# Designed miniproteins, single chains, continued (5): the designs that were tried, part 46

Each design is a single chain, and the fold is of that chain. pLDDT is the mean over its residues in the fold that is shown.

## One batch from the design tools (miniprotein)

Design m17679
Fold by ESMFold2-Fast:
Structure m17679 (fold): chain A 98 residues (1-98)
Amino acid sequence: MALVPLTDEQLDELVERAKENPTVVSVAARILLIAEEWALGKDHPAVARLYTALGEIEYVAGDYETAIKYYQKALDIDPTNERARKLLEEAQKKLEEK
């Protein structure tokens, strides 16, 4: 991992790769999360963006409950994250359909 935070493009690429192998991408993203929290601190906005991406990976995997937990964590760090808020609502709707 680079010392700079992952870009939105890099995070979007992780989500797209999760469509082919969600388990491997989820593991890789969690390793990146640990490294980014260690390098930047747990409350850094870049960490909130990575939690949002983790939620999207789990959503793609069909694990809406875990996706919701990651989106909530992103909003705990950055309550102004509109993407995380929108995706949280979408995941909650999917969970209500089951």
Scores: mean pLDDT 78

Design m17680
Fold by ESMFold2-Fast:
Structure m17680 (fold): chain A 72 residues (1-72)
Amino acid sequence: MLEELLARVREDPRDFEAIDKLAVLAYLTGDVAALEELRRLLEEAARRFPEHRERLQRMIDAVDAIIAELRA
């Protein structure tokens, strides 16, 4: 499941459904590595697609908050 969701995000960084599902599933399973990978993909997408930068930055901020909570 997580690999399929990561593949969807790699293919289309506008697939916010895949981003949301991945973040929720990784949070529920405590999979910090999956969240860190998602964060990297979103950062790369924001650099490559400046038209989506604001939206992608909001998703990055949300993922960072989840990672911080899991590490606490």
Scores: mean pLDDT 81

Design m17681
Fold by ESMFold2-Fast:
Structure m17681 (fold): chain A 94 residues (1-94)
Amino acid sequence: MTGGDLTEEDIKKKIEEIEKEIEKVKEEILKKIKDEEAKKKLEELLKEKRYAEAEKLARELGEEVYKLMLELHQLLSLKYMYESILKLIEENKK
């Protein structure tokens, strides 16, 4: 089992895949909200990257919305990890 053979291009592809999943989860969150005012507020918070306030609002909107918000947070953390690895690979080329 090769747990370390990711090339720069493989990591870039992983980041692109995670970005697509992030957008999909955001769309699923918004689809679960019946209140248009709450939906607009959450969409604005997500666009502004105000994730702590978005999570608090999601908790008030119901368990399904909150679970999707936790999934979004996990995807954002995973993206940050791969972006950090990519940066280290690029720095090592210098």
Scores: mean pLDDT 79

Design m17682
Fold by ESMFold2-Fast:
Structure m17682 (fold): chain A 63 residues (1-63)
Amino acid sequence: LVGKIVQATVTIPRTGPDDLALRPGDLVEVLEEVDENRVRVRSLKTGEEGIVPKSALRVVGDA
């Protein structure tokens, strides 16, 4: 997933200090795979970075 542009498929609330809140349709770049279920991403709209679950994302292109 690193280097992919992915889209949020559901609303993701910010639950911790390292988490990123996303709305359905938000586009983010995957920067790092944190573990098997989570990735660090950067919002293409705001430039904010944070951790989100992989299950909430769909690949739409390359960064």
Scores: mean pLDDT 78

Design m17683
Fold by ESMFold2-Fast:
Structure m17683 (fold): chain A 54 residues (1-54)
Amino acid sequence: HMGEQHLRRAREALEAGDVDAAKRHLKEMIEAGYGDSPEVRELARRVAEAELAR
């Protein structure tokens, strides 16, 4: 519900290799209106790259 918490959890999930959890948290950030945030955009790019590397 807080943008910072979802961003933090998305980053932790990605660092742990849990790309699906990171995607879910990023989706919540984007739905909350933070999709244009540089932090969210960078994390979304990293998640997309991790998915393609599967």
Scores: mean pLDDT 77

Design m17684
Fold by ESMFold2-Fast:
Structure m17684 (fold): chain A 68 residues (1-68)
Amino acid sequence: MAYERAKEAFQSVVDLTEDEEKLTEELVKAAKDLAAAGYPKEDILKAAREVLEEAGLEHAIPAVEEAI
């Protein structure tokens, strides 16, 4: 399911990126890559919101929303 694949992508970025400035850039890149691969915008945004809210990174959500 597109949502689960998007969730895995954002979770990997959160888990592997320790620099907060670079984290936002990598999240935006992941969102653009998913959109380019044909993933629905609503699934990408739903996955990003869920992962980022759980991680306490809600401040990065607007950047992801503007990217796609």
Scores: mean pLDDT 81

Design m17685
Fold by ESMFold2-Fast:
Structure m17685 (fold): chain A 55 residues (1-55)
Amino acid sequence: SEEEEKVLRVLRYLVEHPDRPWTVDELAEIAGLSKEEFEEAFRKVVGMTPEELLA
């Protein structure tokens, strides 16, 4: 889906900037999705919540 493609773009930024203190709100903004849409699409692509990944 378009939402899944946006999540993949965000994952690329995370890989390129591993030491940056990312927040879920920032990742959703980069994706151009609401927080709810981002969390749903992220879980579908990654298999975990963005909060779990960033912990």
Scores: mean pLDDT 81

Design m17686
Fold by ESMFold2-Fast:
Structure m17686 (fold): chain A 58 residues (1-58)
Amino acid sequence: GEMEEIYKETLEVLKKIANEIGFKEGNKELKELYEKGDLEGLKYKLDIAKRVEEDLKK
């Protein structure tokens, strides 16, 4: 579903931008948002991750 797609996309972005510790913490937070059905929280985390990825390309 949409939540699973957003969760998966955010994890793929985190793999590119985060170190091991940052990935572990981010994955834990995303899983908690997914499990409680917080679609808006997942969308927010995806937006932030994409903005960080864009900044790292500069």
Scores: mean pLDDT 81

Design m17688
Fold by ESMFold2-Fast:
Structure m17688 (fold): chain A 68 residues (1-68)
Amino acid sequence: SEERRELALQEKAAGDAAFEAGDYEGAVLHYNRALELDPSLAVEIKPKLREAEVQLGVEDIKRAVEKI
């Protein structure tokens, strides 16, 4: 549906904005929503999603070290 694809593109744009801002948690959330709405965006989203997940892992390690 056109509405579903429009929402998917809005979520992709939100994910891109979050990624650029260094909000990797937000980027992962928005990219996953975009893929649920329109799986055909996988070729465009998956590389960014993977990078956001890697960066989120780095932030989780930093957070764990700071807690000690």
Scores: mean pLDDT 82

Design m17689
Fold by ESMFold2-Fast:
Structure m17689 (fold): chain A 70 residues (1-70)
Amino acid sequence: PPLLNPEQQEVIRYTAEELRHIGDVIDEELAMLKAGADIEEIARRISERTGADFSLIKKALKRLRELRKA
């Protein structure tokens, strides 16, 4: 396995923690979507908490809801 310098390892750890946090936020808000919450409200909330683009999140949530319906 490749050995990275401590600075590179720290950057990778930080990015991994950010992605994990984003995943946790999405999972938490998706529980509300399963309860029949408004997609636009959930998309806005995820966008505010993660900094991700609202339109992209809204599109993804609509697609995810279709998959869960199936």
Scores: mean pLDDT 69

Design m17690
Fold by ESMFold2-Fast:
Structure m17690 (fold): chain A 61 residues (1-61)
Amino acid sequence: MKKNDEEAKKLYEEGVKAFDEGNYKEALKLYMEAMKIESSDRDLVLRIVGEAIRVIGEELD
């Protein structure tokens, strides 16, 4: 369980970095991979969802 939380967090952080660099496709891919990992950290899951919504907004603009 803890290993899943750390893996999801790492993918989330890499997604945030890709988003900040303007690489929206890579950011979305990383967020989707993070969401596929079962995590007991509900706050992390909510942050991943929020960032994925931001990426979708940027892709549509």
Scores: mean pLDDT 71

Design m17691
Fold by ESMFold2-Fast:
Structure m17691 (fold): chain A 71 residues (1-71)
Amino acid sequence: MSEFERLLEEVLRLLGENYPRALTPSEIAKRLGVSRSTVERALDEAVARGHVERFVDEKGRTLYRLRPEPA
């Protein structure tokens, strides 16, 4: 498994542990000890694979949450 795929797996685990709560890329980056840009790449891939939903809150912040439905 590549370093990026390992980070993607860790992101999915963290979102699963916090479900149904949505997290910002900054919160995920802080909890995993990686850069925000690295986390954003992993989140974009997870959204593309249908594992994570992305939405924007009323303050314009981007949030990510695990999707419980099949991809």
Scores: mean pLDDT 79

Design m17692
Fold by ESMFold2-Fast:
Structure m17692 (fold): chain A 57 residues (1-57)
Amino acid sequence: SKENELSDLWERFTDALGAGDVEAAQKAIEELASLLEGEKKQKVLEQGKGAIANAQA
């Protein structure tokens, strides 16, 4: 289901951040956002970019 795909992509995103793999994290968040639309898509992209930036600070 879409919900299962979102959960899997979110887990891949957080795992990639924990591993310091920025490229994998960015790919996962972009794939997750591709399953969303409108304001939810924009918020997910903004949160993902913020989390990546914080992990690199």
Scores: mean pLDDT 81

Design m17693
Fold by ESMFold2-Fast:
Structure m17693 (fold): chain A 59 residues (1-59)
Amino acid sequence: NAAQILATADELYQVSKDARKLAEALKAIPENKELGDIVEKGATDMEAQADALRAQAAA
């Protein structure tokens, strides 16, 4: 069911935006840079997964 896959993709994309904001806040403090980089990678991975789900729904 394409509609449910698209809804999941949209949810992942929203979570990724919040994760990017958290990463920026963490990276503003030098001591937290490594943690910020990890969170930023997680956001990027979630965006890629959302894109893959959208492609699957379109097939």
Scores: mean pLDDT 85

Design m17694
Fold by ESMFold2-Fast:
Structure m17694 (fold): chain A 59 residues (1-59)
Amino acid sequence: GLSEEEAERAGRAAAEAAGQLGYPATEKSKRAAMDEARRLGSKATAADLLQAAMRAAGG
């Protein structure tokens, strides 16, 4: 699993990437990406986290 710091960094990066694609970074999108990063641990891909951030921003 990821540490809280690693999950936070991964979540932030994913939300920022989603923002560049037109999905503005929100507290929900950051948290969704962080939760996904913790759930998947070291197996979390950038695509998985980006999708989680985009889903949260759109829902």
Scores: mean pLDDT 77

Design m17695
Fold by ESMFold2-Fast:
Structure m17695 (fold): chain A 57 residues (1-57)
Amino acid sequence: PVQEILDKAIEAKKNNDEETYQKYLEELARYLGISLEEAKKMVDLALKAIEQGGAQP
């Protein structure tokens, strides 16, 4: 469930928990078979959408 890993990465970033954020970025990249940089962009895009799109947690 990629959504669960993505949500955990977003939560860690919002809490400024850099260690947990890095851990979930690595899990996301591994799960999807993408680069760590692509995983970072995915989390950043999701965060931007939540902040501007009004999606509730």
Scores: mean pLDDT 78

Design m17696
Fold by ESMFold2-Fast:
Structure m17696 (fold): chain A 119 residues (1-119)
Amino acid sequence: MIELKESGGGTYEEGGSATLTVKISGPVENILALSWQMQRPGEEPEFVAEISIGGMVSYAERVKGRFTFSYDWKNKTAYLDMKNLKKEDTATYYGVAVYIGEDGRGKVAEGEGTEVTVV
């Protein structure tokens, strides 16, 4: 069973930078894809970035060149480095893992998120 816990939220200045983390517990070897999602107040959840099982990283167009997603396999921690913050980056950010459970079936784990406010 995979569990995700985000941190690094807070209030940041426009034009500044932030680093969000997801700490992963459980068998990370069973993870097929790990992504960051965001939800702005009053909007639907949006894709931010994904690392797939093959190590390929993909980004939403709005964050390309500003955000970098990385994963430390030994530390079981994913990082979202956010640069040149904009007010529109204000959102709750959360991790989503797609993995294979003990029964051999696909499962999804989602964290509760960490809130980022850009002022």
Scores: mean pLDDT 85

Design m17697
Fold by ESMFold2-Fast:
Structure m17697 (fold): chain A 100 residues (1-100)
Amino acid sequence: SELEKEIEKLKEEIKKLEAPSEELKAEKEKALKELEEKEEEVKKEIEELERETEEELKKYENDPRKRVQIETANELRIIGLKIDLLLLAKKKLEKLKKLA
């Protein structure tokens, strides 16, 4: 998705950022670690939402409107999780750029 591409671009910008001081190097490493941990957390949450969606959809096999509502609601939740990760990446990069 476009959100995933933007997150990857921000992570690459953080990785390529020059760290001339020990303090900036430590902040950069911490930022990358926090982003990797949040990325894994988001991945697990998406997998759980996918599983829950499949279970809900089984209950509404004969209700097309309800099925679309369930799928749409869960898609929006997944987008929300990805936006939170994007905003975290942006915040980390902005902080590091101010320290550089």
Scores: mean pLDDT 86

Design m17698
Fold by ESMFold2-Fast:
Structure m17698 (fold): chain A 74 residues (1-74)
Amino acid sequence: DQVRQEALRLLGEVISGTDDPEVIQQAVRAAKALSSGNDQQASQQLRDLSTALTKAGLTDQSQRFQQLSDQLSS
């Protein structure tokens, strides 16, 4: 659960730090998947969030969520 807890913490920071509705929507989807305990779905949602973050110019956050996605799928 360490990876899950870190992902949820960072998702809260993303939601509070951005006004981009696509990023917020993807972060909410990722948080729901993490909270449900579905690591496969959570991993995919974190990859989708990483893509949305890159489009929004939030490259450092995108890279962090890519790493978390990889950790959840391993």
Scores: mean pLDDT 83

Design m17699
Fold by ESMFold2-Fast:
Structure m17699 (fold): chain A 61 residues (1-61)
Amino acid sequence: SLADQLRELEARMAELEREIGRVHDEALATGDPDLAEELERLGFELQELGDEAARVRDQLE
């Protein structure tokens, strides 16, 4: 169902936000330049999930 799809998307977004926080903390601790690219990738993925969740929410009205 759309409600189940939304719940799954929101759960994935929450997990991704936690991962972004972890990678950000690691980047500050290590200065690893590869982590900057990883943060950019994760940010785009979160934006895509957010756009999909917004579409599903609109369909639930």
Scores: mean pLDDT 84

Design m17701
Fold by ESMFold2-Fast:
Structure m17701 (fold): chain A 57 residues (1-57)
Amino acid sequence: KKLYKVLKDITSATNPPKVIKKGEVVTPEELGEALGIDPELAVRLAKKEGVIEEVEP
């Protein structure tokens, strides 16, 4: 089971916007819901942008 640490505040694409704060640990499902896309795609995009990192279990 993979978890990801947030490296930079992420503002959601939802209305109203939600903010996932730097230092929080999130699941792919939480990140996908915030961005309004598939959880796996949300993780890949966030990793590419350098806003999350994988946490060891």
Scores: mean pLDDT 77

Design m17702
Fold by ESMFold2-Fast:
Structure m17702 (fold): chain A 90 residues (1-90)
Amino acid sequence: GTEERIAALLERLEALLKEAKELLEELKKTEDVFKQIALVLRLIGLLIEAELLLEELKKLGASEETLARAERILEELERLLEEARKLLRK
């Protein structure tokens, strides 16, 4: 049902955030420019997927609390991507 789908979308958002944190830690450890580029492109892909999941949650009529949680995950993903971009400029 709709509640089960909302729960699955929120679980996917949490999984994207976990992967993004792991990608940022890998980015901090690598000196390989091509690997750095690949990791940043993957982070961008995770943010795009998260934005699409938030729009789906809105269409399904998810609660204000669920939407607020999803928006906090997107804000954290955006913060991680900005940290990654700053690492590439050093």
Scores: mean pLDDT 88

Design m17703
Fold by ESMFold2-Fast:
Structure m17703 (fold): chain A 99 residues (1-99)
Amino acid sequence: KEELIKEAEEYIKKGKKAFEEGDYKSAIKYYSDAIVLYKQIGDKKYDKKIAESYFNIGEAYKKMGDYEKAKEYYEKALEIAKEINDEEFIKKIEEAIKE
C-alpha cells in the first residue's frame, strides 16, 4: 500500500498549501481525503496523521468563523490523541478548543 501512503502525503501537502493561501474549503477537502486514505491503510501508526488532519480541519473551520465545526474536529483529534497517549498533542488541541 505504498501508493496509498504517498497519495495521502500529497493530500497533506496540498491541504497545507491551500490553508497557507487562505483556501480553507480546499484545505478541508485535502485533509479529509488524506484521512480516508490513512483509514483505508488501517495501520495504527497513522493514527497521529489522522488526528493531525482532523486538527488542521478544525483550524480551517476556525479561520472561516465556523467555531462549532472547528470544535467538532478538534474533539475528533483529541479522541485519537488520548488513545495514542500523545500528551504534547493533547495539550495543543485543548489550548485550541479554549481559544
Scores: mean pLDDT 88

Design m17704
Fold by ESMFold2-Fast:
Structure m17704 (fold): chain A 88 residues (1-88)
Amino acid sequence: MLSKEIILRAIALALRAIGLLFEAELLEKKYGEDNEKIQRARKLAEEALRLAMKALKEKDQKKAQKLLEEADKKLKEAEKLLEEVKKE
């Protein structure tokens, strides 16, 4: 069974991804659906959500940790892209 720390981290990353997807939808309404930074951020957040959900189903602790590390990197890039849009 996965450690509680990994489970909580996966849930936290999934919630962050959902929040970024919601933020991207709101920004699309203001800046346009064809904004490349918003589209890229949305794709990264969707991929991060999938990785976090996959980690929750994983039985190997090390494999779950690697999935969460990849999800975190994608979320950080998505957050950066959305912040750059807000400054425009």
Scores: mean pLDDT 84

Design m17706
Fold by ESMFold2-Fast:
Structure m17706 (fold): chain A 55 residues (1-55)
Amino acid sequence: GPAPSPRELENARRVEEAAVRLLHAGVPKEDITPRRLAEEAGLSQRTVSRILSRR
């Protein structure tokens, strides 16, 4: 697909940081859902799902 935009790259970084924070806080990997990542990162669940589908 097309190259990610700067905003998409920044949002991807925020999702990755949110995942690391949740894991460090003791949240199991199986409980790290797009919804939980969206809440932690301050993004919409749709945005998080789009980012995860590109990994």
Scores: mean pLDDT 77

Design m17707
Fold by ESMFold2-Fast:
Structure m17707 (fold): chain A 86 residues (1-86)
Amino acid sequence: MIEEMIESTRYAAKLAGLASKYPEKADLIMEAVRLLSLADIYRSSGNYKEAAELYERAAELFDEAGLQDEAERARKKAEELKKLAE
């Protein structure tokens, strides 16, 4: 739990840094971050299908922003949640 909270904080800080570094893409990055936050809420309440859909949408926005690593990370999370939705 504590380690996950630290990882989430570090990831949010990284995404904020990317928005500052690429201001022309900030709107896409901020929308993707919003979707990731919603996905975490849905995941925490056991709504894995809805969480997976939100992670996939966030991945599409990261791809549009040119953030391929972040997009891949979001897609992998969506894949994991789809397996848990069984």
Scores: mean pLDDT 76

Design m17708
Fold by ESMFold2-Fast:
Structure m17708 (fold): chain A 68 residues (1-68)
Amino acid sequence: SMISKYVAGQLLKIGGEINEELGDTEAAIESYKASIELYQELLEEGHPDKEELEKNIKEAQEKIEELK
């Protein structure tokens, strides 16, 4: 379901934040990338919360750029 996919995206974003705090830059980037992929799929599927999904994608992208 879209709800399950959204929750998975949120957990992956949180996983990115946790790995960032632990200093595991590679794991953090991979978690953020996986989160972005799920949010992009939700946008393609027509999820009603487009603004929130776009915000989450942007935040995760900014984190990836900061960690490069």
Scores: mean pLDDT 85

Design m17709
Fold by ESMFold2-Fast:
Structure m17709 (fold): chain A 55 residues (1-55)
Amino acid sequence: HMKEELQKKADEYIKKAAEYYSQALRDPANREEFTQKAKEYVDKAKKYIEEAKKL
């Protein structure tokens, strides 16, 4: 069902956000850029969680 797929997508985006936060720590010169991308993935995960709750 679509709800399960949305929950899986949310989890994948959370993992991507963690990955970008890790890259921000490894690459101080591009920290701001990686942190911004991590936040975008967190926001996408939140939207998928909300959509899953509506189904």
Scores: mean pLDDT 81

Design m17710
Fold by ESMFold2-Fast:
Structure m17710 (fold): chain A 67 residues (1-67)
Amino acid sequence: MEELRKKAEELKKKAKELRKEGRELLAMELETQAWRLEEAVEDNASPELQEKLLKIGEELLKEAEKL
């Protein structure tokens, strides 16, 4: 759970940077994934779902850094 919260915060921070760069659509994708991670924590999602959402967040963050 704590790992999901930290990843959500990383995604939100990167999204703010992307918005300043004018990359609004990518920023919205990162914000949406951060919200999904927060939702998974609040809903006590299964470990399998938590792992899947965390991996998606990691891939989005890598894509944001690449572009």
Scores: mean pLDDT 80

Design m17711
Fold by ESMFold2-Fast:
Structure m17711 (fold): chain A 94 residues (1-94)
Amino acid sequence: SDEDEKLEKAIQAIKSTKELAKERLEKLAKEGASVEELEEEARDGLELLKETKEQMVSSLTSPEAKKKVQEFGDKQIEEFKEFAEKILEEKRRK
């Protein structure tokens, strides 16, 4: 159904955004960015993920689909926060 296709696209958009944010942060870390620059990139990635989640939830009409995408998005945001913290801790140790 159209709603099922929208749900799958919403989940994929959030996943793709998280991977993009992770790749940007990891690349910046490998290029020798400062802790401050890494904190800025992590914040930007987090903001992009939150915005993508809100846009994807807004694209859906079913309350159940909205809840599923919101819960999925919140989990992806949490996973990104953990990834970013690990990178920041590694940089602070060097």
Scores: mean pLDDT 88

Design m17712
Fold by ESMFold2-Fast:
Structure m17712 (fold): chain A 72 residues (1-72)
Amino acid sequence: SLEGKKPSEEVQKEIEEYVKKGEEYYKKGDYKKALDEYNKASDLAEESGDLGLSVEASVKAIKAAVEITVSK
């Protein structure tokens, strides 16, 4: 179904923590760690049925992956 399911408050907090850690690593230039955290956020969001958060986290993960390629 294309209707997005809103995850529980606890799951939303866990997704937010992964995104926050990814942003912190990204700001420090730790793009590999940022990618890992964004992938965790995207996977959890998809499993919880929040496709919007999953797509947002996936886009951030791709951005981190590009930085890894450019910075090497």
Scores: mean pLDDT 79

Design m17713
Fold by ESMFold2-Fast:
Structure m17713 (fold): chain A 96 residues (1-96)
Amino acid sequence: HMEELEKKREEERSEIIDRETPEGVFALAYAVEVTLQKRRGEPLDLERLKKAVEKDFPKEAADAFIKGVQDGNVEEGIRKAAEIYIENLKKEREKL
């Protein structure tokens, strides 16, 4: 059952450049936590979600994402977080 899904994912990766967008990374982190909430019957752990994204993203981007989740506007939170991250990357590249 899982072998067919793995083969399809390998074929898709061989056809396109594996390039994650910031929006995609935040959306994936949210999807993982929602899946754990549904499978385990546990409440959505915003602190764990925040720690997961803070490892790879600046605090301001993580805070914007978490605020969107808390406000029930996840898509806006992801968009704001991605914008903050991209602006921070541009500033870091200009600094060396």
Scores: mean pLDDT 70

Design m17715
Fold by ESMFold2-Fast:
Structure m17715 (fold): chain A 79 residues (1-79)
Amino acid sequence: MAAAEELLAAFRAELLEVIKSLADGETLSGVGVVPAELAERLARAIEEAAAEAGAEAKVEIEYEGDRARIRFTVTKKAA
């Protein structure tokens, strides 16, 4: 849906800027709860933002009925 796509795009853009601001070897971690239908899309947005910024991402998804808890860790690679 368009609204979900806009929110995911905004989140991805903000995450990309945050990752770019990290020092080499610095780690960013986060936890969020989203509708289960958005979990994989959010995980991909995190992975794509990390890849664009030259970082490694690990994303874990835990489904709980119609909701999903997403835990992620992004580490900026040393130059």
Scores: mean pLDDT 80

